Designed miniproteins, single chains, continued (3). Designs and how they scored, part 85

Each design is a single chain, and the fold is of that chain. pLDDT is the mean over its residues in the fold that is shown.

## One batch from the design tools (miniprotein)

Design m10943
Fold by ESMFold2-Fast:
Structure m10943 (fold): chain A 90 residues (1-90)
Amino acid sequence: MAEELLEELERVREEIEREIERRGGELSKEEQEELAKRMLERELEILERHAPALAEFFRKRLAGEEVAPEVEEAARAELAEIQAIRQARQ
């Protein structure tokens, strides 16, 4: 499951890189903010399927809400698993 998460996140990164290439050169601040927002939305959707506690943690932080300790602990565990798989791939 975490391998699929990393593969989907890699595809999102490739799509964003291709979009930057299509626009040819430096992005305006507005274009950077637009792409960052869309990338974040896509990444959160992917995280909800593979790392739901981590997704909830990010959504609550973006909303300025307090994260429950149980959610924070679960999010840390999910993040550690993702990092371990990322290291194993290298």
Scores: mean pLDDT 77

Design m10944
Fold by ESMFold2-Fast:
Parts: C-alpha cells; sequence; structure tokens
Structure m10944 (fold): chain A 99 residues (1-99)
C-alpha cells in the first residue's frame, strides 16, 4: 500500500530530524575524535547514532544489524520495513552469499 509506505517514510524523516537535533553535541564529539586520529572510536559513535535513529523510526532489527556491522542485513531490514520486499530479499541474499 503506497499510503502505508509514505507514512513509514514520513516517520523515518521525523526520526532523522529529531536525531539531528539531539546529535549536535555527539556530532561535535565524533568530529573531535576524528581530529585526534581516534577513527575507531569516531566510527563506533557514528554507528551507535545511526542505530538509534533507526530504532526511533521503528526499525529495531535494522538498528541491531548496524550495531553488529552487518550492513547488508541492515539494508535488507530497512527495505522490508519500507515495504520494498524485492529489495529486502536481494540484500538478504547478498548477506548469505558472504558466508
Amino acid sequence: AEAERQARLAALRAALAASSEELGAEGEEAERLLAEGREEEALELARRLFAETLRRAGMPEAAEAVERGELLLAAAEGHRWLLREDLAEQFRAKAEAEK
């Protein structure tokens, strides 16, 4: 249903906007870590912030996959949540092929 997909996209946009406001201080912290050459800590912080954004949008499975570094599974769960079943299946198949 197109109306349901649009409603979920609106929820995702709202979660991203809310995250942007809350990420002000944490964005500055990530920039500071990068400036200090602490790339692993900056990447870990960025990953946590992205996962939190996905949870607020209502995609806890995608958030968990991001936290595990399973980006293909995160993409599959994101597309499934947006009712893009063909894309979700394609990304899940790619994740399985990496085994």
Scores: mean pLDDT 71

Design m10945
Fold by ESMFold2-Fast:
Structure m10945 (fold): chain A 88 residues (1-88)
Amino acid sequence: MREKENRLLGLGQRAAATATDEQEEKAAELGEKALEAHKANPEDPSEAIKLLAEAFGVFASPEVTEEFERLLREIAAERQARGEDPLE
């Protein structure tokens, strides 16, 4: 679990380090949509994860974005298995 979360943080840090203001604005808009989707259905993270992956895809290649989405889905599934919020 900690290794997957550390990998996710590493991908996010790399994206943030190279982000332009335009990319940050687009990612922020998609991030807001992800938060709204999570609030609407907190037990099903599928739509929120998809929107977060789209936000990350503004900064990253398709291959890195697919890895990010996969890690988020795995982390969310592990959290749900423990009775925790999948995205918190």
Scores: mean pLDDT 74

Design m10946
Fold by ESMFold2-Fast:
Structure m10946 (fold): chain A 69 residues (1-69)
Amino acid sequence: TAAREQAIAEVERATAKALEELADDPEKARQVEEVGRETIARIRAAANAAEAFDALVAGGKRLQEIVRE
């Protein structure tokens, strides 16, 4: 669905941005890549748009927490 594809694209953009911010932190970069992959997998497994959106929100929060900490 268009919503699922858009959610995946948002995760890919957020992951790329986080990796740019973590240029000097390879361990956090690895965690960001892992969270990005897991979030995309969860969005792909979502039964409906609401579940896909929930996965996107949770993944985005995790990415921000890794970059912040």
Scores: mean pLDDT 82

Design m10947
Fold by ESMFold2-Fast:
Structure m10947 (fold): chain A 108 residues (1-108)
Amino acid sequence: SMKERRLELAIETTKYVNKAAMSKDKKEAAEYLRKAAELLEKMGLKKSAERMYKAADIVEKGSLKDGYLAATEAMSVASNELTKIDIMSGASIGVGAISFAVSYLSLS
């Protein structure tokens, strides 16, 4: 079912952003964020995916805080867009965004 597949992709997206937060290597963290972006594209969330790819580039080449903030914003946009068609999948990404934001704020 399409609903079950969206929930699966939403959960997998949150798993990859969590792996990025847990990574000690910024290049590895960026790779995990790019995997999250690919999953957002598979869900039809092109604008959120674009923002997540930019977040990955910032993490790899720039500030971790700026990159993780951008990733949190990408997740929030994805949550809002997805909630319009699938509340449970949107909520899953939303919770993931909050957890990720708490994680990167702890890197201060």
Scores: mean pLDDT 79

Design m10948
Fold by ESMFold2-Fast:
Structure m10948 (fold): chain A 76 residues (1-76)
Amino acid sequence: EEEVKEKVERYQKLADEYQRGIDAARKSAKLAEENAKKDPKHKDFYEKAINVSRELAKRFEEKAKEYQQKADELKA
């Protein structure tokens, strides 16, 4: 038997960890944007890297929302 509070805390921790992943992916995209400005001859390569980072951010956002929803459902 597990206390509801302990489950809420675990799901909240997972949501927070994925939120950090979103921040990291956003920073990666910004770095690729800066590199594109410094090296416009390879802009297509950097645009591809930006798209990959944005896709990762979206996946992490989905997971963060999923675990936040699970925490919220247990609080209801």
Scores: mean pLDDT 82

Design m10949
Fold by ESMFold2-Fast:
Structure m10949 (fold): chain A 68 residues (1-68)
Amino acid sequence: MEARLAALSPLLQELYEAAVNKDWERFEALLEQLRAQGVEEADLEGLRRAAESGDLQALLDGLAAVNA
């Protein structure tokens, strides 16, 4: 529903869906894929923190930053 979600890559959309569904096993697996693609550890930690706190807006902002 957030317009910014539609602009994200399929991998980042799946990561957002995993966080919304509280599927932490899938969420962590998708973070490992981002790490393998060269996303910085600090950005991965930010995404993990936002998802765990339930701050979906901060999560979308972080996903948009790594998508660019």
Scores: mean pLDDT 78

Design m10950
Fold by ESMFold2-Fast:
Structure m10950 (fold): chain A 81 residues (1-81)
Amino acid sequence: SALREQALEEVERAIEEVEKLDDPAVPEILKYLREAKEALENEDFRTAREYLQFALYGLRQIPGAEEAVEHVERALELLEK
């Protein structure tokens, strides 16, 4: 669906932004985002939302992660419908 494809694009953009960050939490956050991506590819929207929420919680603790936060929030908003 167009909604799933848009959410996947937002998650991929979040991954790209997180890879630019220098923080000890980056590997764990990348793991959550990759799990969310896999869940979206399998149309498991509940699991995708859970992993995106875990990633969002971690990203909110990192100064300079604002762009990654925006992409994760957009993905979650798309999956709320």
Scores: mean pLDDT 89

Design m10951
Fold by ESMFold2-Fast:
Structure m10951 (fold): chain A 92 residues (1-92)
Amino acid sequence: RAADIAALEAAARYMQEAADALNAGDYEKAIEYLEKAKEALAGLSDRAAAEEAIEYLEKAIEALKAGDEEKAKEYLLKAAEAAQRAAARVLA
């Protein structure tokens, strides 16, 4: 549980940093933080719970590489929602 809490806290922090970078127009920094969020979520004990969030983070990174900020923001929101569902499952 402590390791899962640490992973979820790290992922949430990195997703917030990615959102801040995106709002500043720093796509390179946003991608860096999204990759770190994926790494943190990969540490969760519930792999199925982590997979949905990781998939949306991957889609957000691809959108940013394509220059599609709107889709990147949409996928980041979906990743955050998936991570919140994962938190509910692994902390129960």
Scores: mean pLDDT 82

Design m10952
Fold by ESMFold2-Fast:
Structure m10952 (fold): chain A 97 residues (1-97)
Amino acid sequence: MDKEAEATLLLIGVVETLNLAKQGKYDDAAEHARRLSERLREKAEQAIKEGDVEFAKTYREAAELLDRSAEAFKEGNADETIELLQRAGDLLSKAAD
């Protein structure tokens, strides 16, 4: 898979998590964010092995935002969670372009 297509699929995952959060499904959104963060970290390590330093950096930054989002879901902080998810989405959108 090319990296732009990969970033697009990861972006879709962020959008799905954001939609769950907007619906008040915080437990589902937290679980989705955790699984997506794990996937992003795996893809970041693969990108490093392939020499794609910029994709690795973007994926790691997005993973950290998703980890913080999952914690914010546990605390019921919907506004912080939405902002963190939007920031992760923006990073992946720029990588997909």
Scores: mean pLDDT 84

Design m10953
Fold by ESMFold2-Fast:
Structure m10953 (fold): chain A 84 residues (1-84)
Amino acid sequence: MLYDEKFYKRVVDAAKNGDLDKAALAISLSAAILQTEYGVEKAREALLNMAKKIREEAEKSTGDVKKNLEIAAEMLESVARALE
């Protein structure tokens, strides 16, 4: 729970600032840590839950912020699909 909130905040902050490279790095590190701590299935679920929350936040946003949040959600979904 605590780690999920910290990862979510890092991804959202990077995306809102337009730093998609930093968002991608935060997502990759989050996936690696969650997989190590909780295993593949729980890590996948946590990443998909973060993507869902970010998409909901994007729907409440406009312009570049909305676009960047949608890209971050797609990155989370892509990484979740790639987990072994």
Scores: mean pLDDT 82

Design m10954
Fold by ESMFold2-Fast:
Structure m10954 (fold): chain A 65 residues (1-65)
Amino acid sequence: NEEAIKELAKIAESDLSEDEAGEKISEIAKKYKISDGTEVLNLLAEAVERSNANERLKALAESVK
């Protein structure tokens, strides 16, 4: 889902805490009816690939793969 990927990319580029990022990711999953946690993580990885995320956020995305 392209819209979910775009919203996840914005989270990946933000300076949010881990707790705040997790809450927003959960809200996106609920908004787009994504009930599979693995699918949410795959979309997050895709979002990081498409965004201008910094090295720290790229490392975070790699850690969830």
Scores: mean pLDDT 69

Design m10955
Fold by ESMFold2-Fast:
Order: structure tokens, then sequence, then C-alpha cells
Structure m10955 (fold): chain A 68 residues (1-68)
């Protein structure tokens, strides 16, 4: 479940950053860079969120459901 949460937040981070960059009219190279940064930020956030929620007493299944 940790990997699923991390990958889900990485994907959301990438998609959000890419959409914002496209709406701001950035170049294709800049959009790609933003997407890569969003993915890294999302992945790091996913790992942190998963550990925090486990420490708070949530099950892996509950953490994944809340991340969606």
Amino acid sequence: MREEVVELLAKKGREKAEQIAKEDGLSPDEIKRYAEMGEKVGRNAGEHVYEERLAAGLSPEEILARAK
C-alpha cells in the first residue's frame, strides 16, 4: 500500500503541475520540467503522508482511500 500511495501522489503532482504549466502558456520543455518537479514533490509528499498517517493509527487501506 505504501507504494500505491506514493505513486498515486506522484501521478497527481505531475498532472497538476503539467496542467498549470500548460494553462500558463509555458514552452513544451518548461511543461516537461514542471511535470518532472511535480512528480518528485508528489512522490516525497506521498512517502511523508503515508508514514504520518500510519503513526496516527490509520490502516494502509484507509490511507490509500483518503489519498484518492
Scores: mean pLDDT 82

Design m10956
Fold by ESMFold2-Fast:
Structure m10956 (fold): chain A 78 residues (1-78)
Amino acid sequence: EEAKVAGVQAIRELRELAKKSTNPEVQKLANEGIELVEKLIKEGKYDEALQIARELITAVKNEDLDGLKKIVERAKKL
């Protein structure tokens, strides 16, 4: 329950960061990551969703395209 609430809050933060990004590819990957995190929450995988969301937040803040690609690819396998 607590992990679910934290996951939803992390998605909100990630969405705000994605909107503020000036890099279109970072914004695209961040939005793709948000969709994957939302899928994990719907499947009850709250700990995985929170972990992926936090990693995405860090990568977006750092404009780390390679990190974002790797996180998104890993999330697709969950």
Scores: mean pLDDT 83

Design m10957
Fold by ESMFold2-Fast:
Structure m10957 (fold): chain A 98 residues (1-98)
Amino acid sequence: SLVEAAREAAEYLAERLKGVSPEQIRKGLLDFAKKNEKELSKAWIKLFIENVPREEVMEAIRIIAEALGISPDTAVPALYALVLKGREGLDELVEAVK
């Protein structure tokens, strides 16, 4: 499920971003989202086609946000990277934040 994938991603991101402040994570995620806007927009289409419930998407966002100490809205790019590229997407995001 998306929620299970988000839990694994949250643990991975928390470890990879250990020692990075929540404010730096927030700013890095927003910058990553702006630079990858066209590609990240495809994540929403994929979730819609795969008929993933909105409540499951919202829960996945909350899990990532809580693990990183950031707001749910700010965690959306991390979920989109996970949905589109899995672990590779998370690695690209970590490099962009650091």
Scores: mean pLDDT 85

Design m10958
Fold by ESMFold2-Fast:
Structure m10958 (fold): chain A 100 residues (1-100)
Amino acid sequence: NAKAYYNLGVAYENLDNYPEAAKAYLKALKLDPSYKLALDGLLYSLKHLSTEVENEEVKQKVEKLLQEAQEYKDKGNYEKAFEKAKEAYDLLVSNKVLPN
């Protein structure tokens, strides 16, 4: 149930546990790609995690991807917004900010 994963993400955000929040929101979006609230939660969590990136070039790339995701979301293009958010997520995994 996508809503259950969304609620789990919100619970982790309330604990300031952004890695687990991002993972839960991503699972919600895999079950329901149109789940706008889960996309909002993912973008919020990833923005917090971008501050933990030590490598400045990687940090700038993550920030650019999150900005692009927000722009696509603002235009109503949720598919491209999710693609950009997922790309940022994968970079954070590759840079050990997010678990596999």
Scores: mean pLDDT 88

Design m10959
Fold by ESMFold2-Fast:
Structure m10959 (fold): chain A 71 residues (1-71)
Amino acid sequence: SDEELEKKAERIKKKLEEKGIKISLETVKKVLSNEELVNQLERESVRNYLLTGEALDGGELMLKAKEILGI
């Protein structure tokens, strides 16, 4: 639902800001609602884990998402 998307986006925005990443709520919502982009980021996350064995960097992936969206 729209309300659930808003709440999820607000929570993710707060976590990213805690990591020093400044991002708008609109940008987070665009990323979360873009199924193709989410699937692409999931593939990147899996690849990183397989190559490095380290925890996935959600901040790095969100910055990559912004670059792909041209914002």
Scores: mean pLDDT 74

Design m10960
Fold by ESMFold2-Fast:
Formats: sequence, C-alpha cells, structure tokens
Structure m10960 (fold): chain A 80 residues (1-80)
Amino acid sequence: KLEEITKKLQEKAKELFDEAKRVRDLAASHRALGDVIAQGAAEWNPASAARIRAQTDAHVADLEAKASELEAEGQKLLDE
C-alpha cells in the first residue's frame, strides 16, 4: 500500500514539474515579446517603452513565482 502511494506521489510530482516547465517557457516567451514591443515603442515614446518593460517584468516575475510554487509542491510530494 505504501509503495503504491509513493508511486502515485512520484507521478503527481512529475506532472507538477512538467507544468512548472511549461510556465517557465511561457515566462521566457513573454519576456522576448515584451522586449520586442518595448524596443519598437522606444523609437517614438520612451515613456511607453519604460511602462511596457515594467509590466513585462511584473508579469514574468508572477509566472516565475508560480513555476517555483509548482516545483516546491512537487518536491514536497517527493520528500513525503
């Protein structure tokens, strides 16, 4: 019974780590897109470029925090 529980916890942990990777990939995509948009805006409105960079930084930070929480939850399942 304990071995079956351990196996299920390992499978669930893997799902959480896979989801965390997807979230980190999404964060990288948002960073790249935000940089392109901000660079384009900088040519005609530097203030808009600064705002776009700040919003991108905040959004990427939120996504990275979510990925870290998923990784921590997966690690807890492996440790228990």
Scores: mean pLDDT 83

Design m10961
Fold by ESMFold2-Fast:
Structure m10961 (fold): chain A 93 residues (1-93)
Amino acid sequence: SRKESVDKMVELAASDDPFVAVEALTMLTIYAVITKKYADRLTPEEAKEDIEVLKHALEKLRPLTDSPDPEVRQAARDAVEAFEEAIKALEAK
C-alpha cells in the first residue's frame, strides 16, 4: 500500500539517527516529486485519496523542519515543500 510505505518512511524520518532520517526524508521528497509529475494521470477519486495520504504525512514532517541537526532540518524543509507542491497539483484536478 502507498499509504503504508509513506507511513513507514515518515517513521524513519523521525529517527534519532540523522543518517537514517535524511535518507527517509530524501525518499519522501522523491515520492512527492513523482506524485506531482504524474498528478494529471490520476482520476479525481485517486487524487483525493493521495491528497489525504500526503496531508497526513505533511503534519508529521513539519516538526522536523525545526530539528537541531542542520542536515535533517534542510532535508525536512525540502520534503515539506515537495509535499505542499504535490498537494497543490492534485487539488488542481
Scores: mean pLDDT 87

Design m10962
Fold by ESMFold2-Fast:
Structure m10962 (fold): chain A 72 residues (1-72)
Amino acid sequence: SAAERYLRMAVAAERAALLSDNPVFKKSAQRLADIAREKALELTPPSEQAAMEARYDAEVERLKKEIEEKKK
């Protein structure tokens, strides 16, 4: 679905922001993640929006933990 594509784009953009050392790119990637996440929610039925938000939050948390573990 279109919502699923935007969710994947949001997660990918968040990952790119977390991994980049360039502050300009990091800010742009973060903005793209926010826009894609909002689009995913707009395209998601209201009854499923909470589940989609929880899924996005869980994926971002996994990315943060993976990146932090690789720094050790």
Scores: mean pLDDT 82

Design m10963
Fold by ESMFold2-Fast:
Structure m10963 (fold): chain A 97 residues (1-97)
Amino acid sequence: MEKKEEIIQLAEEALKLARELGVPDDFLARMEKLLETIKNIESLEDLREAVVLANDVVGEAQRLYDEHPGDPGVRKLLEVAQRIRDLLVELLREAES
């Protein structure tokens, strides 16, 4: 699935950005779990778990952006996290159809 490969690449980019920004260790662990979950999607249940994790990551990135408004790195992390979530939601809709 070409979309899955795009999501993996975006998740790897987001994780690299998060490490460079020095985000909290629990946020990094959540992002690493998201990437692992995406790589290992074999069922609708796995895909639903990935969507839940992606929503949590977007929430954390939004909180970080609210604390550091105008930081271009934090803005980029939020944008990439939102794109990952949106693509996973689209995959879930396609799989449930």
Scores: mean pLDDT 85

Design m10964
Fold by ESMFold2-Fast:
Structure m10964 (fold): chain A 97 residues (1-97)
Amino acid sequence: ASPEAIRRAASLFAAAGILLAAASIQASPEDQELVEEVTRLLKEAEEAAEKGNLEEARRKLEEAREKAEEIKDPEAREDALAAVENAERAVELLEAG
């Protein structure tokens, strides 16, 4: 990937982190476990992408999306799904070069 693609991908992962923090604030106590799982999976996806393992990154993002969709609070769910979408875009930029 180009240095610019790497920088843009890092910015998208950073945006995902901010959205997950927002989801955590909005989440009910019962949804906190799901938000924590999404956060963990996005960190694992970022680490996989940093190592060039884009297939593993995509697999982790698919699992994160499934967990985000299970969140019952509509605002927390929206923020968590937006975080996953930003991370998915980051991986797409790295794949495109």
Scores: mean pLDDT 85

Design m10965
Fold by ESMFold2-Fast:
Structure m10965 (fold): chain A 65 residues (1-65)
Amino acid sequence: MEALAEESAKSVEQFIEKVEEVKELSKTNPLGYEGLKLAAQVSINIVEEAGLLELAKKGREALEE
């Protein structure tokens, strides 16, 4: 659990950091964009279950915008 939560936390942090680049991908590669959104949602759920609530909130905000 801990190792999965750590990797998922890194994924969420990277997604938040790159969120504008990911949004641009929706124009050039919509399929890739949807794949990244799904991966981000899974990682956000894992970090929320692990108790990283602040990171999960930031990730959800980035994903919803």
Scores: mean pLDDT 76

Design m10966
Fold by ESMFold2-Fast:
Structure m10966 (fold): chain A 123 residues (1-123)
Amino acid sequence: MKSKEEILLEAIKKEARRIIERLKAHPVAAPFREPVDLSVLPGLKDYIKNPMSLSLIEEKIEAGEIKSVEELEELLKQLYDNFLKYYPESDPRRKAMEELWEEAKKELEKLRERYEKLLKELE
């Protein structure tokens, strides 16, 4: 029999996995699926402190490193912020990233609502 904490953590892990799978399947997601190779462009490391991708976030979910909705949001925001540093405003992929980030925010809001409902049911 699982503890309340274990039930909540499993719910986060399951839903986080689904969110990342949906984002990876999005038509514009190709540049965000795998980490940017920082060795390809000299000086790119000066703009990107921590390379992030949907696949790296997925690995962290599977490893049990993401324990809250807030932690998932921070990793997705890091991916978004890094992309804005990599691609200039004139790049059409920036618009694609804005669309992906809006979808990510909607999924995070739904996850937060589900988490709050589950937490209340486990009182």
Scores: mean pLDDT 74

Design m10967
Fold by ESMFold2-Fast:
Structure m10967 (fold): chain A 90 residues (1-90)
Amino acid sequence: KIEFLKKVAISTVEQLGAELKKNKAPQSYIDEVSALLEKLREAKTKEEFIKTVKETIDFLNKLGKQYKLSSAEKDLKNQLETILKELEEL
């Protein structure tokens, strides 16, 4: 179950990075998402995985102050929040 959620989270963050590039978001935001994706790939424990998902959600919440998230980017954020809830219930 955890390995499945990790694969879904990785795919979701990859899609987020692609959407930010498509929407011509500032390069600094694209770079931060890429760094979070690497942390997510390198996560070896459930605790590291939860921490990185939380950091990604926090980043997206901060983005909303300087950048208006598209509907697709909001959907991806909601998917990450669902993954986090499922992880915390395991």
Scores: mean pLDDT 82

Design m10968
Fold by ESMFold2-Fast:
Structure m10968 (fold): chain A 55 residues (1-55)
Amino acid sequence: HMEKIRENFKKLVESLKKILKDKETQLRYLDFVKETHTPEEQKIIDELKEEFLKE
């Protein structure tokens, strides 16, 4: 369950990188998406944000 959600979110992030050119806008969009999700899904989004910032 969690693995599938995480994979789907990674695909979403890849699509966002194509559409939204700057890192700040991509992060703001992820924050917006996070607001409409469950706590477990928010944790996955936070992990993806951390990975994205580390790179």
Scores: mean pLDDT 73

Design m10969
Fold by ESMFold2-Fast:
Structure m10969 (fold): chain A 69 residues (1-69)
Amino acid sequence: MTAEQLARQQRINALMSKALDSPTAEEAARHIRELVALAGLDDDAVNAVIDTVAAVNGLPAAEIRRALA
């Protein structure tokens, strides 16, 4: 990987970690928004990230989706 690709991957990993550790749907949505923009995720990948964060952190997936809208 280039240094730029490595830095981007590290940023993506950090944003995912922050989303998983977020105590509220609004905080999780903020980190997911940055991750989506940085990684260029399509709608299916965005939904998979939301469902993963909700399952791990116990947050309602619907509230995260609403906060992202």
Scores: mean pLDDT 82

Design m10970
Fold by ESMFold2-Fast:
Structure m10970 (fold): chain A 82 residues (1-82)
Amino acid sequence: SMDEEFAKSMYNFTDDNMIELGEKVIKKGRELGVDPAVIERLEQAIRNFRKDPSSDNRRNLIREILIMVSQIKEIEKKKEES
């Protein structure tokens, strides 16, 4: 799936590129009114990754980015169906 290919590609991103992607996704999520709890989870994943860019923290950051992207897609789809 496109989400699985995107997740796989993120393992090849630099640490700085991962942080930049996470911050861009947060900005988009805030603009679209994503649930503040989902935004806070991604912000926490970025903070953890900045403190320690381990494989586990990268995996967690990827997971939270995918959750946020899914929420953004759902909101955009609902706007088109309205």
Scores: mean pLDDT 85

Design m10971
Fold by ESMFold2-Fast:
Structure m10971 (fold): chain A 77 residues (1-77)
Amino acid sequence: MAELEELDAEIVRLGREIVAAIAAGDGERALALLDRLEEVARRALEALRGVLPEEVVAAAEAHLAALLARLRALAEA
């Protein structure tokens, strides 16, 4: 499970960098970091597929999509 630990650490780091970029008004950087966060988060969810119930993974995917859409809107403002 070392890969999941690395993915979790990267998600936390990317989240901090995204918040900092949005706060600084750097929309281009924030959008690039959000694309990377989506990639890493989807890899983490794929690694959990078959470990967690399908409904839990589907709910997490839906919540991730909603969160990313909201953060992208803030980055574009």
Scores: mean pLDDT 80

Design m10972
Fold by ESMFold2-Fast:
Structure m10972 (fold): chain A 113 residues (1-113)
Amino acid sequence: SELEKLFERLSEFSGISKEELLKIYKDSDKDGDGTLDLDELKVFVEKFSKKLGIELTDEQIEDVSTRLLILLDRKNPDGTVSKEEFIEFFEELFKTKLGFENFVESLRSLTEP
């Protein structure tokens, strides 16, 4: 699975197991339809950030998730993110360790004064 390959790389960078990352994704896709709406993407952002040791407020989760939805949904703006769009975006973002670290730092900066 392309999703499993993405999460194998992300596991190496984050220290979160591939199994935990797959569970977070599956728990976020509550309807099992293979697409993530804003509310489902918010669940993903919250759980993933928490696993990284970053406690985001509800307002910060909303902002991050809304911006991600816009970026992910760019080609077919319908308010949902397909599994393919999710994988393509995060494969590019997490192609390098530096890309991962920059993303984590952007989240952490929201919680620091």
Scores: mean pLDDT 78

Design m10973
Fold by ESMFold2-Fast:
Structure m10973 (fold): chain A 68 residues (1-68)
Amino acid sequence: MPSIEEQAQELKRELEDLLRTRRVSSELFDRAVDILSKIQEAIRNKDEKALKEYIKELRAVIEEIKAE
């Protein structure tokens, strides 16, 4: 099974690709940038608890972009 860090990296790449290829609202773009920054810091700090929480938020942002 992929590690929590590997899951975060894959979702980060998916969100970055969506932001590059799709038009999104300014509010959703700001939320995406914020969660990407939080995930990058959590990966750097090896904070698995924070990563688990941010992965949930990251998945929610990805789904909102896909629904937009």
Scores: mean pLDDT 81

Design m10974
Fold by ESMFold2-Fast:
Structure m10974 (fold): chain A 70 residues (1-70)
Amino acid sequence: SKEQEWIEEVKKKYPDKPVEEKMEILLTEKLKMSEEEVEKWKKVVRNPLDPSLEEEKKEIAEKILERLKE
Protein backbone atom coordinates (compact mmCIF):
# COMPACT_ATOMS: atom_id res chain seq x y z
CA SER A 1 0.00 0.00 0.00
CA LYS A 2 1.03 3.63 -0.46
CA GLU A 3 1.11 4.24 3.30
CA GLN A 4 3.28 1.16 3.90
CA GLU A 5 5.73 2.25 1.17
CA TRP A 6 6.07 5.74 2.71
CA ILE A 7 6.53 4.31 6.22
CA GLU A 8 9.36 2.09 4.94
CA GLU A 9 11.02 5.05 3.17
CA VAL A 10 10.95 7.17 6.34
CA LYS A 11 12.30 4.24 8.40
CA LYS A 12 15.23 3.82 5.97
CA LYS A 13 15.99 7.55 5.80
CA TYR A 14 15.65 8.20 9.58
CA PRO A 15 16.30 4.86 11.35
CA ASP A 16 17.40 6.44 14.66
CA LYS A 17 14.41 8.77 15.12
CA PRO A 18 11.47 7.97 17.43
CA VAL A 19 8.20 6.70 15.90
CA GLU A 20 6.37 9.97 16.70
CA GLU A 21 9.06 12.03 14.92
CA LYS A 22 9.03 9.64 11.92
CA MET A 23 5.24 10.09 11.64
CA GLU A 24 5.69 13.89 11.72
CA ILE A 25 8.31 13.62 8.94
CA LEU A 26 5.94 11.40 6.91
CA LEU A 27 3.11 13.95 7.26
CA THR A 28 5.34 16.89 6.25
CA GLU A 29 7.59 15.33 3.56
CA LYS A 30 5.31 12.71 1.95
CA LEU A 31 1.81 14.13 2.55
CA LYS A 32 3.04 17.77 2.28
CA MET A 33 1.03 18.85 5.31
CA SER A 34 1.60 22.30 6.81
CA GLU A 35 3.01 22.93 10.29
CA GLU A 36 -0.51 23.93 11.44
CA GLU A 37 -1.98 20.66 10.10
CA VAL A 38 0.77 18.62 11.84
CA GLU A 39 0.09 20.47 15.13
CA LYS A 40 -3.63 19.61 14.82
CA TRP A 41 -2.65 15.96 14.21
CA LYS A 42 -0.47 15.98 17.37
CA LYS A 43 -3.37 17.37 19.44
CA VAL A 44 -5.73 14.67 18.13
CA VAL A 45 -3.23 11.81 18.63
CA ARG A 46 -2.38 12.94 22.20
CA ASN A 47 -6.06 13.43 23.14
CA PRO A 48 -7.97 10.67 21.26
CA LEU A 49 -10.92 10.64 23.73
CA ASP A 50 -11.43 14.43 23.81
CA PRO A 51 -14.82 15.22 22.16
CA SER A 52 -13.86 18.92 21.75
CA LEU A 53 -11.26 17.80 19.17
CA GLU A 54 -13.80 15.94 16.98
CA GLU A 55 -13.74 18.69 14.31
CA GLU A 56 -9.90 18.76 14.18
CA LYS A 57 -9.87 14.94 13.97
CA LYS A 58 -12.27 15.07 11.02
CA GLU A 59 -10.25 17.80 9.24
CA ILE A 60 -6.96 15.92 9.62
CA ALA A 61 -8.46 12.59 8.49
CA GLU A 62 -9.95 14.24 5.39
CA LYS A 63 -6.65 15.96 4.50
CA ILE A 64 -4.69 12.70 4.86
CA LEU A 65 -7.20 10.83 2.65
CA GLU A 66 -7.04 13.64 0.07
CA ARG A 67 -3.21 13.49 -0.03
CA LEU A 68 -3.31 9.68 -0.34
CA LYS A 69 -5.41 10.00 -3.53
CA GLU A 70 -2.57 11.97 -5.18
Scores: mean pLDDT 74

Design m10975
Fold by ESMFold2-Fast:
Structure m10975 (fold): chain A 77 residues (1-77)
Amino acid sequence: SGDAAAVEALLADLRARRARLRAGIDRNSGIHGARNVATVAGLDAIIDWIDRQLRQGRPLSDILDAARQRLRQLDFS
């Protein structure tokens, strides 16, 4: 379904963003590295939360809406 595809796409995007930020941590020590570490921790928490909701059989639309809200809070946007 569209919701299942959207969940898979969101998880792929989150994992790609996390990998990109992790690469930035390895290249940049200091303030940018510390900020990336904090953002990676936030992304890990959201990914783990989504995985947990999927295992519990929660409605995919509810998972998507809540995950998008959590992402907006992480981005302060």
Scores: mean pLDDT 81

Design m10976
Fold by ESMFold2-Fast:
Structure m10976 (fold): chain A 58 residues (1-58)
Amino acid sequence: SMMDEVAARNARIDEERAALLERLEEEGASPKQMQLELDVHDGIRRISDAVMKKEMAK
């Protein structure tokens, strides 16, 4: 169902966010760089979510 797809997508995005954090920590990224990368990731998530909702409404 659509709700199951949304839940699975959210779980995957959360997993990707956690993996990104681990990678940045291993690379020795500064707290400022980490925050910037997380903000970009969260922004992409919001845009992707909005596009999916618009497509579902068509």
Scores: mean pLDDT 76

